# Designed miniproteins, single chains, continued (2), part 31

Each design is a single chain, and the fold is of that chain. pLDDT is the mean over its residues in the fold that is shown.

## One batch from the design tools (miniprotein)

Design m5049
Fold by ESMFold2-Fast:
Structure m5049 (fold): chain A 89 residues (1-89)
Amino acid sequence: SSAGEKAREEMERIRKEMLNIVREFERGKLSAEEALERINSLVERMEEIYREVVETEKDRKALIGIGMDVGVMLIHATVVKKEVEKLKK
């Protein structure tokens, strides 16, 4: 459905934004605090995407696929945050 397709497109944008945050942090262009704040914003956006998809998507395969993508990206965000926090020390 269109809801599932929009969610997939937004998740791809979030994935690219996450990669850019990591790259800019590695380059010293973002402080640990700025990187963590941006990652937390992406987490909030992913949680909202999942909420909307659960309410609007009727295709089971699309819902499972998006749920898995969100789950994997939330785990990835958690790992990245822990690594950034270690480097703040």
Scores: mean pLDDT 84

Design m5050
Fold by ESMFold2-Fast:
Parts: structure tokens; sequence; C-alpha cells
Structure m5050 (fold): chain A 82 residues (1-82)
């Protein structure tokens, strides 16, 4: 599940969300990658701003490397909203 454990610290939740997104991108699962990005957007107000920006930038690079165009577009939107 892309949703983090709510008992975790905001920093740990950010790491969980980054891991799930990276996993989806590497699996070339466009639907899972978009779902993971949507989960980050849903939680962005509870995460450190710098963490959201770092996740978005790393996700763009990873999605481009794996040829996941849907994830690139969604990660760029996340970066603009961060």
Amino acid sequence: SPEPDPSLSPDSQARHLAFELAKAIKAKDDAAAVTAIDAILAHKDKLPEIAVKNIAEAAIELAEKYGNEAAVAAARELLEQA
C-alpha cells in the first residue's frame, strides 16, 4: 500500500512514500506509480516541504530512467505543488 503508517514520524512517512513510489516506478506499473504520487499529494501538508520536493525530484529522475511517462508527468505536477 502507498499509504504510510500513521503512527510513524513525518520523516519516516516521507521515506515510506518515497520507497513505495520508487518500487512502483521500477516495476513499470504506471497505475501504481500514479497512485503512490497521489498518496504523497494527499499527505503533503503533513510532510516536511523539503522532503516532498526531494521525493518529487528523485521520482522524476527515476521515472525518466525507467521510461514511465505517466509517473514523470505526475511527479512534475507534485514538484510544482510542493
Scores: mean pLDDT 78

Design m5051
Fold by ESMFold2-Fast:
Structure m5051 (fold): chain A 119 residues (1-119)
Amino acid sequence: SAEKERLERSYKGGNAKKYFIDAIELLKKAIEIAKNVKSPEDMEKLRKYVDEAVDAFIKGAEYLENKEEDIERAKSFREKVDKYVEEGLKGSPEVMKKAAEEIIKILNEMIDYAKEKLK
């Protein structure tokens, strides 16, 4: 029935939105760590929040029709963050701070992308 299809769409959309909201909140936590990064432990902690955010985003994307594109985009964001985390961990404190600044840019792009899914 039309009502059943409407309820199923509402259920899938609601679950997707919950995961995208969770992803945004985790990305915001990662940004706060990145803004104040002082140690390798901070870099590892922000990477953990990014990994959790990407996992949440992927779970949300699995409810959507264009899930393959969204999942690949999320994986691309993770790979870019991981590259800067590795550069920061191997570098001087100044290199770590610059890596964190680049990570903040990537995380803001991912937040904007996730926010588009809430529209």
Scores: mean pLDDT 85

Design m5052
Fold by ESMFold2-Fast:
Structure m5052 (fold): chain A 68 residues (1-68)
Amino acid sequence: KVLPTPETLEKAKLLKEITDLPNTKEAAIEAAKKILEVAKTEASKLLVKAILDSAGVEKEVQEEILKE
């Protein structure tokens, strides 16, 4: 069960949006940026890397997104 904190609620909304999005590079980049705006934790960075990698985004682009 999820505790309703502002950060947790925003993260849950973003996860649902990602689930509903087609697996494309543009969608992955947009979702990654939104996740990082909500939480810049190691877990969030790993999730972002997994999403970007599965969509075939280049490592250089992934690094620029994570640098934000």
Scores: mean pLDDT 68

Design m5053
Fold by ESMFold2-Fast:
Structure m5053 (fold): chain A 68 residues (1-68)
Amino acid sequence: MEELEKKIQELYDFALNTIEELLKQGKSLDEAIREASRAAFRKGLEMGLPSKLITEAILKAIKEVKKK
């Protein structure tokens, strides 16, 4: 199985959980998205993911949060 797919899923879950935790702490949606995106991008780079895949995972997490 592709290790890359597992890393993308981990990054998506990290971004989603970070946005939800920041919202739970009383941050606005825009602040939560901004802070979570920055943290997730850093984590993705540390995981060795290409910037395109990092951005796609973050955008997917943002879309999921906005849907609820």
Scores: mean pLDDT 82

Design m5054
Fold by ESMFold2-Fast:
Structure m5054 (fold): chain A 100 residues (1-100)
Amino acid sequence: SMAELEERGKLGSAVAAAIERLEEERRAGRESERSRLGEEILRKLKEAPADISAFSPEELEYAAEAALERAEELRREGAPEEEVRALEEAAEAARRKAEE
């Protein structure tokens, strides 16, 4: 259904934000305990790029947090409201999946 495709797209956006956060943390030399969740997301994507069902609730929450941080950054930079809203919706989709 269209709704399933839209949810998959939103989850993909949250996962992309998680990878960007991991890369930024690595570049800055500021690895945290939470960076391990980003590393697991990247590993799972490498093994099965289309299988979002493989992510744990903790990994999905990390992706949701990364998407919200990216949304706030874009808002500060004056990005279009639709881009900010897309990341906020991505975070909500990741949290919904984590609660299943």
Scores: mean pLDDT 77

Design m5055
Fold by ESMFold2-Fast:
Structure m5055 (fold): chain A 63 residues (1-63)
Amino acid sequence: SPTDEEIARLEARRETLRRGIERLRQLLAQSTDPAVKQELQDSIGRLERWLAEVERRIDELLS
């Protein structure tokens, strides 16, 4: 169904965002520059908010 196709696309997006967040957290752990750390933390925060929105939309479509 169109709903199943939308859920599949959102699940793929969720996986991409999770991998992106993990990569940025690895970079944050390896960084020594305070300015770079702040930029990475800000980027992680943005991706985490986007991930929460994607997960919320999946939950709505499954209800």
Scores: mean pLDDT 90

Design m5056
Fold by ESMFold2-Fast:
Structure m5056 (fold): chain A 82 residues (1-82)
Amino acid sequence: GAVKGVLKAPDGEVLGTGEGKNALEAALNAAADAASRGGTGVVLSGDENSALVTVTLPDGRVYRARVELEGDEAVGVAEPVA
């Protein structure tokens, strides 16, 4: 694909990966991959350069990841929801 999406936990563990034509599409596919691994991922908003994803870990904690296009990768690191 044109863009590689990666969703990471705060410690750097990869929660999900996916590819797409832009950051939003890559984030959607990475969120779907996270769901297939026992967590969940929901894309809240996005465009060609960024996306906002909510991820739920197996322990029930909810995190928000902002995915930003950096070169040919769209990388989001999950942050705790307040």
Scores: mean pLDDT 75

Design m5057
Fold by ESMFold2-Fast:
Structure m5057 (fold): chain A 73 residues (1-73)
Amino acid sequence: MTLPLEVEVEVDGKKYVLKGEVKIADEAVGKPVKEEIEVGKETVDGKTYLGVGVKVYSDGKLVGNGHASKQIA
């Protein structure tokens, strides 16, 4: 299953809405899940990006992952 992902992050007093998607295994649908979120900032070819990685676990097993990003400079 693929779900839209939207995450608001604040950097240097400015708020940014990052958009992406998260994919979850069909076997995890209807089960309790735990999300782990990592936020990063990177510069590639003079452009600055904010990124969010999401990992989804069910019963200690990785059952999904997602990513959202936005160029901010």
Scores: mean pLDDT 78

Design m5058
Fold by ESMFold2-Fast:
Structure m5058 (fold): chain A 77 residues (1-77)
Amino acid sequence: MEELERAQELFKKGIEAEKKGDYETAANYYYQAALHYLRAGDTVNAGVALGKAIDAYEKAGKQEEADRLMAELNRRA
């Protein structure tokens, strides 16, 4: 599945960025992964990816971005 493969690739890039301490880049990759998981119908992994994006944005000092993703996660729960 095209969307699922892309989501997995982006999620892996998020992990790599996070290991380097680049939390903003990690958050962006995790958010993109979540969107592709949602398009694939994988709501469980989309939720995991959104949660990781929220945490990464908070660590990057991007509270407004984190709050927006938190609202997205709550709407899809």
Scores: mean pLDDT 83

Design m5059
Fold by ESMFold2-Fast:
Structure m5059 (fold): chain A 100 residues (1-100)
Amino acid sequence: VQLSPEEARLRQLAVDWVLGELPPFIVPTPEQAAELARLREELERAMRRQAPLSEIEALRLRIIDLIAAIMRENGMDEATVERIVELARELLRHLVELAA
């Protein structure tokens, strides 16, 4: 499948958001950085204790929603944010099904 450069970029951002990673040029506020760190720590604890896949999915969705909010505040277009969130949620669904 041959993706356009724009589509490939949006898909890469979706992967990064599922992994809880901000683009390198984005500077979150101290409060946003602390909340993202807390959510990532909760995810690591849940994974370490073999939490149900539904709990892991819920934590990853919260991380995606927080990154989306950070990107909106840093000037990313609403339509672009919504498209990346859609792709990230789709990717997460496939990852949960593969792990089940």
Scores: mean pLDDT 82

Design m5060
Fold by ESMFold2-Fast:
Structure m5060 (fold): chain A 70 residues (1-70)
Amino acid sequence: MSEEEKEKALEVFRKAASQVLSEEELEKAINELRKAKTKEELLDKARYWLSQVYSDVEVRALVAELEKVL
């Protein structure tokens, strides 16, 4: 995973999560996702955070958008 791909994925995540997470929770989630060393690890971390606030259908759609930029 390149740094550019990672930052694009983090931007997609931020846009989705900023509507439902507080600023503090969003920055915590972004920092945890930034620690991911592989595409799989980043997607697993994103699924965890999104599943706290979104339905299974919405999580699948948002994770698919993240996969497009990774």
Scores: mean pLDDT 82

Design m5061
Fold by ESMFold2-Fast:
Structure m5061 (fold): chain A 99 residues (1-99)
Amino acid sequence: MVERIRAAAEEGLKLIEEYAKNAPKEVQDKIVSIAKETADRVVEAAEQGRPLGEITAALREGFEKIKEATKNLPKEVQEKILEAFSRFAAEVLRALSEA
């Protein structure tokens, strides 16, 4: 299970990094930092056998932080980054449900 969650986190992070390229460097660094922090938290929680609610809370917190970090970007760019994060979250939750 943890290997699948780690793979989902890595793929999601790559997707977020690709969409973040459309943002200024300072905002890209914030987005990538938040995404990595969220990925690390969900992998650690899964490795420790923490309840699904804790993993879902970490994903929700990450989404809100990304939304805040991107609030001054053009709406089209912000929406694509938030969609990428939502896809990352969906893949993590899918990996958890397949365990």
Scores: mean pLDDT 80

Design m5062
Fold by ESMFold2-Fast:
Structure m5062 (fold): chain A 61 residues (1-61)
Amino acid sequence: MEVKVGEVVIVEIPTEDGVQKLLGVVLEVSEDGKTVKVRVLGVDGGKEVIEVPAENVKPLE
């Protein structure tokens, strides 16, 4: 599924206790669609930007 800039998404981060789900806004998608830059919402300061594989990004349903 193609993720678009400005879309609210769920980012899935694998941890030892399972999968952590974070809400974020897509800032940038790589030209090959494999990497997504996301601004994390609702976490300390609201300014955290992470770069994750597109496979770990899910649309908010």
Scores: mean pLDDT 72

Design m5063
Fold by ESMFold2-Fast:
Structure m5063 (fold): chain A 95 residues (1-95)
Amino acid sequence: SREREEEERKRLEELRKEGRERFKKLLELAENAPKLEEEAKKAEELAKKDKKYEKKAEELKKKAEEAKYARDLIDGADEGLKTMLEESRRIEERS
């Protein structure tokens, strides 16, 4: 048994925790996709009337596209990803 192997195990546990947090954020983003799309459309309409809103419209459009991508990704995922997230959370609570 070597210190290097124990450190590698700890790093793998950290990577698993990061993966769970990233997936949770992806789910939140996907849930907010309809709201972000509405805000982006409203900002785009304002930008057509006044150039000062162009930057805000571009930012909201990008955010809405990211959210839509997250939504499509989650909708395309099998039940296995949800099960893996639930199992990972269960392991974290018991660790």
Scores: mean pLDDT 76

Design m5064
Fold by ESMFold2-Fast:
Structure m5064 (fold): chain A 85 residues (1-85)
Amino acid sequence: SMEEEEKQKELALEKLREYAKEEGFEILEIESFSTEKGPRVVAKVRKDGEIHQIAVLLYEEDGKLVIRIYSDAAGEPLPDVPLEE
């Protein structure tokens, strides 16, 4: 429901910030998108003068929490990572 989707979005944002901090990225911009599996959060980040894009998808499937993290090279269009096979 709506409350569960909002909670998943907040967790995705926290996971994105955690990943960026661990990898030494400076967050420049954050965007969120809706998907069939839940919210996807994407950030434009900077490291060593280069711009990169990272994305986090966090959702619950069959009672299991699923986290997917994507990291793309600078210069690629956004969104550029497929969510489905």
Scores: mean pLDDT 67

Design m5065
Fold by ESMFold2-Fast:
Structure m5065 (fold): chain A 75 residues (1-75)
Amino acid sequence: MKIGETKYVWVKDKDGNKRLVLIEYTEEGIYAAVLDPETLQVVDEKALISPEDPRPLPEEYKVEVKDDGTITVTG
């Protein structure tokens, strides 16, 4: 991914529920938000902001969505 690109990823929470996550790459960092899969509206606007330069999401990156809607991206 390059800066300005967005990616939709499906993740399963610990209860096995399917969650849709929007990841956006910006010049200021990586933002992630949980979406409602039927409406594609943001359910949780808590952005995960990286202070580092935005980087393409490699296949090794893992997106974890917790039951409270907290999003963690690791890579």
Scores: mean pLDDT 59

Design m5066
Fold by ESMFold2-Fast:
Structure m5066 (fold): chain A 88 residues (1-88)
Amino acid sequence: SKEEEELVKKYAEEIKKLRDEYFAQMDTLYAQLASLEAERKATTDPEKKAELDKQIAAINSQIDALRAEYQKKVDELEKKFEEELKKI
C-alpha cells in the first residue's frame, strides 16, 4: 500500500541519517585514536606514555559510549517502525 511504502521510506531515511552521523563520529574518534597510538609508539618517556595511555583510554570510552547510544537509537527506531507498521 502507499501508506506502507511511505512508512518504509521514512524509516529508511531515519536509519540512513543515524548511520551516517554515527560513522562520521566514529571515523573522527578512530582518527584521534590512531594519532595517539602512533605518538605512544614513538614516545620513549614513561611519563608521556602514561599520559597518552590515559588519553587513549578516554577515546576508547567515548567509542564505547557512542556504540551504546547508536544501538539504543537503532532499537528505538526499529520499535517505532514495527509499531507503526502494525497499524497499517
Scores: mean pLDDT 90

Design m5067
Fold by ESMFold2-Fast:
Structure m5067 (fold): chain A 74 residues (1-74)
Amino acid sequence: MRYAVTLAPARPGLEEAARAVIEQLGGKVLSVLRDGDRVTLVVESDADPETIRAALQPAVEALGGRLVAVKPVP
């Protein structure tokens, strides 16, 4: 399954932490898109969106960031 994971602010450390969490869940980051102060990771994972959110939110918040959205991509 594909998901668009949106984070704020668009900082390299936040992106790297999110990538590490996705990889720990057995997922892959396919692409990274930047739009203003947000970064969106397009990820492929067999995990459900609630599992992805639950794993990402504490890691992102520990770095002073915010998990904006986890949305399925068609």
Scores: mean pLDDT 82

Design m5068
Fold by ESMFold2-Fast:
Structure m5068 (fold): chain A 90 residues (1-90)
Amino acid sequence: SNEEKAIEIVREGEKRALEAIDAGASVEEIEAILEEMYEKLKPLLSDEQAEDIEEEIKHLKEVLKTASDEERKELIRLFTELLIEYFKKQ
């Protein structure tokens, strides 16, 4: 289903982002991983889902810029869990 595919894309994005942070990646590199995740999700999304997720990614990018590495990992975990719960409810 589109739901199962979306959840898999989100979990892979989370894994890649957390591994990148642990490897000392810049905020720009983390943002690129989030953008790649969003591009993979777009074909699976309705218009309202795309708008919701785009806004959430925008907010996440803003807070990541001022966060520590540990805060960035926590923000990524919280964001991806919220996305997974969002898809389960659709």
Scores: mean pLDDT 86

Design m5069
Fold by ESMFold2-Fast:
Structure m5069 (fold): chain A 72 residues (1-72)
Amino acid sequence: GGVKLTDEQKQVLMEVARELQSQEDDLTKFGLILQRLAEKAQSYLNENPDASVEEFREFVLKEYERIFSEVK
């Protein structure tokens, strides 16, 4: 369930995934970070269906930095 991602929102997630892939060689950690980020992104969009692409990008980048720093 939840709100479907727009093409612009998918681009934000793809940009973050590419950045993560350049920084993380452990496929298990990569998958875990992406899963957590996707869950947070879906939750954000469910609570904020009218959020702009810019607001979504800011949220995703903030959560990415937080999750990446917590996964060791």
Scores: mean pLDDT 74

Design m5070
Fold by ESMFold2-Fast:
Structure m5070 (fold): chain A 74 residues (1-74)
Amino acid sequence: MKTPEELRAEAARYRAERDQVALDGTGKVNRLLKEDKGEESEKEAQKVIDDVATKSGELQARADRLEAEARRVE
């Protein structure tokens, strides 16, 4: 059985991955908007936003489950 400390460390890893996905996504959106290719840049930016939302949600859900388990085994 993993200790509460190990579970929290794993949750922190997923939160860090979530934050990195959001940071990378923001950078991609800003780059696309700066290129100013009109509607194509806007469509690509929206796709990046949607992808980031999906991946961030998945990573957050994994982190939340690990945090809940850590609290339960304390």
Scores: mean pLDDT 81

Design m5071
Fold by ESMFold2-Fast:
Structure m5071 (fold): chain A 94 residues (1-94)
Amino acid sequence: SAKELIEKVGEIYKKVIENGPDYELDEEELEIVKKLEELLKEEYEKNKEKFLEEKVSMEDILKEILKKLGASEEEAEEFIKLMREAEQLSRDSM
């Protein structure tokens, strides 16, 4: 389910944060992340005009999409936090 993908990607981000910038995702982890990214992109494209008219931030858009995929408010906020921490760690290592 989409909720299971959100949980699995959240766990992958936790591993990246815990192990630092030298952590390399294996092929299975990359496939899981890609599947969630494809679902997020599909939901964004489907509702693109609505999101643009509402003048909401990208974080608010992502939170709303995660909730549509079955995440709670708290789960969506935690996911966004983990994603940002993992992305920031990756940028600092470049």
Scores: mean pLDDT 77

Design m5072
Fold by ESMFold2-Fast:
Structure m5072 (fold): chain A 86 residues (1-86)
Amino acid sequence: SPALDAVVADLRALAGTLPADARARLERLVAWAREEGWTARSLIIFGAGLTSLAVHLRMKGEISDEQFAQLMDLTGRISALALERA
């Protein structure tokens, strides 16, 4: 899916700006969702994991408001893809 490829590319670009631990967690989430075959269920779990990470990083002051907004946008795009695959 071009939309899925775009989300993964944008997520990886953003991950390069995040703390190393956060980047590692994102890469594990992407790898897991890919291994599951990007099913609706795997995209829902992926989106939940990304939301949890974004909130955690924001509360710790480890990311900017702009980075938080970008992570939440990506979560919304992932949720839209999950609904299309359900």
Scores: mean pLDDT 86

Design m5073
Fold by ESMFold2-Fast:
Structure m5073 (fold): chain A 70 residues (1-70)
Amino acid sequence: DEELKEKIREAVEKATGKEVTDVEITKKASFTGLDGREVTFVLATATVDGEKKEVGAVFVDGKLSKLEIK
């Protein structure tokens, strides 16, 4: 979970250009796709420059595939 938090933190910082703290995973689900790859869906909250944001991320074999910030 700490590795996923750090990946999300870095990705959000890169996307926003702002400091990101207090990443907390609210939901995590993993499944194996038809091609045999592991897909992990993550919902999290993160503090971006002092403001709480909702974050959605999809990882495929541990690599970030999609990121959404609300």
Scores: mean pLDDT 81

Design m5074
Fold by ESMFold2-Fast:
Structure m5074 (fold): chain A 95 residues (1-95)
Amino acid sequence: EEKEKLVQKARAHIARAGYYIDKARELIEKVRTEGASPETIEEARRYVDEARQAVDEALKYAKEAGDPNLIKEVERIRKEVDEVQAEVDRLAAEH
């Protein structure tokens, strides 16, 4: 039961990270389609920061639950956050 509660907390934070990754990707697409603005780039960076915070929380609960598959899932999402951050940084440098 305690392990199940930790798994549920990890999954909630995984879902939150995914939400913010999607929001950052929407803004990246807007920059590519409509052109860069400092406000749009800054908003994308804020979504990346929110996603990173959610991943850190998810990893904490996944490790506490001792679930290797859940830890791997969180690590995959962490890589996704790193990829989105690299895209935002590239767009900021190009525009």
Scores: mean pLDDT 86

Design m5075
Fold by ESMFold2-Fast:
Structure m5075 (fold): chain A 70 residues (1-70)
Amino acid sequence: SMDEALLEKLERRLEEAERRAREGDPEAEFDLGVLMVAAAVLHRFSEDPEVSERARELLERAAELLARVE
């Protein structure tokens, strides 16, 4: 499905953003913010409960990483 394909892209981008955030890259902060918005939308509006739950997990992980960026 389109939602599942989008989720997989967001999961890959989160892995990249996590690596960049650890290195202190300021672009990672922006990417994490964008990922949080996209994940929140997918969590709220996806009709697939598996996609919704994985999007919620992605949102929580992105929020944790963003909270560590100074």
Scores: mean pLDDT 83

Design m5076
Fold by ESMFold2-Fast:
Structure m5076 (fold): chain A 90 residues (1-90)
Amino acid sequence: SRKKEYEEGLKYLEQQFQQTLAKEEKLTKEKGPEAGKKAIETLDRIAQMFEDAAKELKDDKELSQRFEQLAQQARDAAERLREEIEKELA
């Protein structure tokens, strides 16, 4: 079932998200605002995917909340990158 796949994949998804986040933050610092804009787009897409997963898993409160937390982390990261871009352009 999809629920079992999400449970088994949750640790993998969390690790992949953290790796992607670290890579995108590093690229933004090294390559500047253009890379940062692409990073924000990537993080917004990831956040939407996690939000969709949380909705699909609404009957499992613990898994739904965990995916909502991951979505919020992605949105917070995108906001931080936006602030870094604004500071670099100022």
Scores: mean pLDDT 81

Design m5077
Fold by ESMFold2-Fast:
Structure m5077 (fold): chain A 99 residues (1-99)
Amino acid sequence: SMDEELAKLADELVDEPELKALERVGEFAAEHEDKKTLANGAKVLAAEILKATEKVPDEELVEKMRELNAKLEEDEKTLSVEELKEKFEELLARYKALQ
C-alpha cells in the first residue's frame, strides 16, 4: 500500500539531510502519481519561503498562508502530476537559495 511504501521511505531517510530528504519525497510522490504529497510538499516549501521573505505582522502572515494553502489545494485538483512536480522543484530551488 502507499502508506507502507511511505513508511519504508521514511525509514530510509532518517539519516539523510533534510533538504535531500525533501528531494527524495518529491521524486517518490511523482513516481507514484501522488498529487496530495506533492501539493503538501509545495505548501511546506512555500510557507517557509513566505516566512523568510515577508516582513509583515503575524496576523497578515497567517492570512497570506491561508490564501497560499487555498491556492495549492486548487492546484492539487487542477494540475497534473508533472505540473505539481515542476512547481515543487521550483519551490525547492527557491528554498535552497534562501538557506
Scores: mean pLDDT 72

Design m5078
Fold by ESMFold2-Fast:
Structure m5078 (fold): chain A 72 residues (1-72)
Amino acid sequence: SLEDRLEAEEEERRRLERLREAMEEYKKFIDKLVNEEGVSEDEALRKYQELQRERYRREQERRRREAEERRR
C-alpha cells in the first residue's frame, strides 16, 4: 500500500540519518583520541569498535528487560 511504502521510505531516511550521525561521532571519537590522547589511529579504531559492541550489548539487555516486564 501507499502507507507501507511511505513508512518504508521514512524508515530508510531515519536509517541514513543515524548512519550520518554515527559517522560524525566516529570521526570525532577518532580525532579526539589521536590528537588529544596521542593514541594511534588503529588503537582508536579498536576502542571505537569495543565501545560500539558494548553499546549494542547494553541495548539488547535493556530491550530484553523491557520485554520481560511487559510479559508480567
Scores: mean pLDDT 78

Design m5079
Fold by ESMFold2-Fast:
Structure m5079 (fold): chain A 68 residues (1-68)
Amino acid sequence: SDEELTALLQEHGRLQDQLDLSDPRVQALMQDFVARLNATDPTDPASLAALVEHLREVNEQLRELLEE
């Protein structure tokens, strides 16, 4: 849902604020998400759902890096 995507984007922003953005692992995950976002058709529900699932996976990996 749009609410779920908004919540995941807010979490993504908080993780960016807590992580070292000069870390190439963090940069790779951020770039991967941006590439997926740019490839997403927001008018296609299937594309939007795929973006939501991808953002969950990116945020999970960012949380793991934060816990190091």
Scores: mean pLDDT 83

Design m5080
Fold by ESMFold2-Fast:
Structure m5080 (fold): chain A 91 residues (1-91)
Amino acid sequence: MEAMREELRSLGASEEAIERAERGVELLRRAEEALAAGDEREARRLHLEAAALGVEVGRALLPNLPPEEAAEVAAELAALEAKIAAERAAL
């Protein structure tokens, strides 16, 4: 987690955004544990929750990017959010 905290701080992330990113990583670890236990549905649910937190962190960092890059990243985050919503509806 140290490398991620340093990278996010270097990108101008708030402590709240860093905490959200750390929660996302913890959800990914729990998803791996669920998958190892054979609970594919729970693993998918946890992965989607982590992905949603990743979208929120990404959006919080958009003001720190060059405008052209920010527009491209914003479009990618919107597409990812739509995919997350569709996959959650299928659970």
Scores: mean pLDDT 80

Design m5081
Fold by ESMFold2-Fast:
Structure m5081 (fold): chain A 90 residues (1-90)
Amino acid sequence: SLVAKIVRRAAEEVEKAKNAEEALFIIDEAIAFIRMIAGIYKSQGDEESAKFAEEVARRVDEIRRRLEETGDIKEAVEALRRLAEEVERR
């Protein structure tokens, strides 16, 4: 799944981030990319894949908000890795 690859890449890049601000930027870019993919699916009439990609983007945004509140990069990495595994199992 392309969406799973984006979330997994975000986890890898967030783990290497120097601080929470850099990690938040990486997550924001991942959310934007997933939403772009959802738009492409919708334009092709694939409403199920579009809805799923939007749901994944929402879950990534929840991880982003938690990171903004806590500054806990390790927690964000673990949450992103779990999400990528869940998305891949579909």
Scores: mean pLDDT 90

Design m5082
Fold by ESMFold2-Fast:
Structure m5082 (fold): chain A 66 residues (1-66)
Amino acid sequence: TTEKLIEYALELVEKGVLSEEAARAAIEAVLKGASQAEIVRILVALGVSRATASRVASELLRIKEE
């Protein structure tokens, strides 16, 4: 659900894993139907490490399908 996507992203911002900009971009991409590879590309472009971007993209897409 969108609520669970926002909760997950906010937790990562609070922990300093994502910037607010990266969190917003990731949620927007997921809601627009972006693939895991596209979400990873967006996050890496915003300064997120590839490993973290891959984990975040995978988890966001899992939450969306719930």
Scores: mean pLDDT 85

Design m5083
Fold by ESMFold2-Fast:
Structure m5083 (fold): chain A 74 residues (1-74)
Amino acid sequence: MKSTLSPEEQLEALKEVFEMAVRSRDIARLEEIRDALERWIEELKKENAPEEVIEKFEEFLREVDRAIEELKRE
């Protein structure tokens, strides 16, 4: 079996992209991250991933939504 990134490793990689998007005030990129997270959460639910893993992704999605709202407000 080839190694693949764990859900936690995928989340950490996505957080790095998120930090860069926030720094550059790239709302379009943040919206892409939000859409990717929603897609990932749906796939994790279909794969019967642990509730704790799903909750971590949902928490990050809420963080991304807040960043989008804050940048649009400014």
Scores: mean pLDDT 79

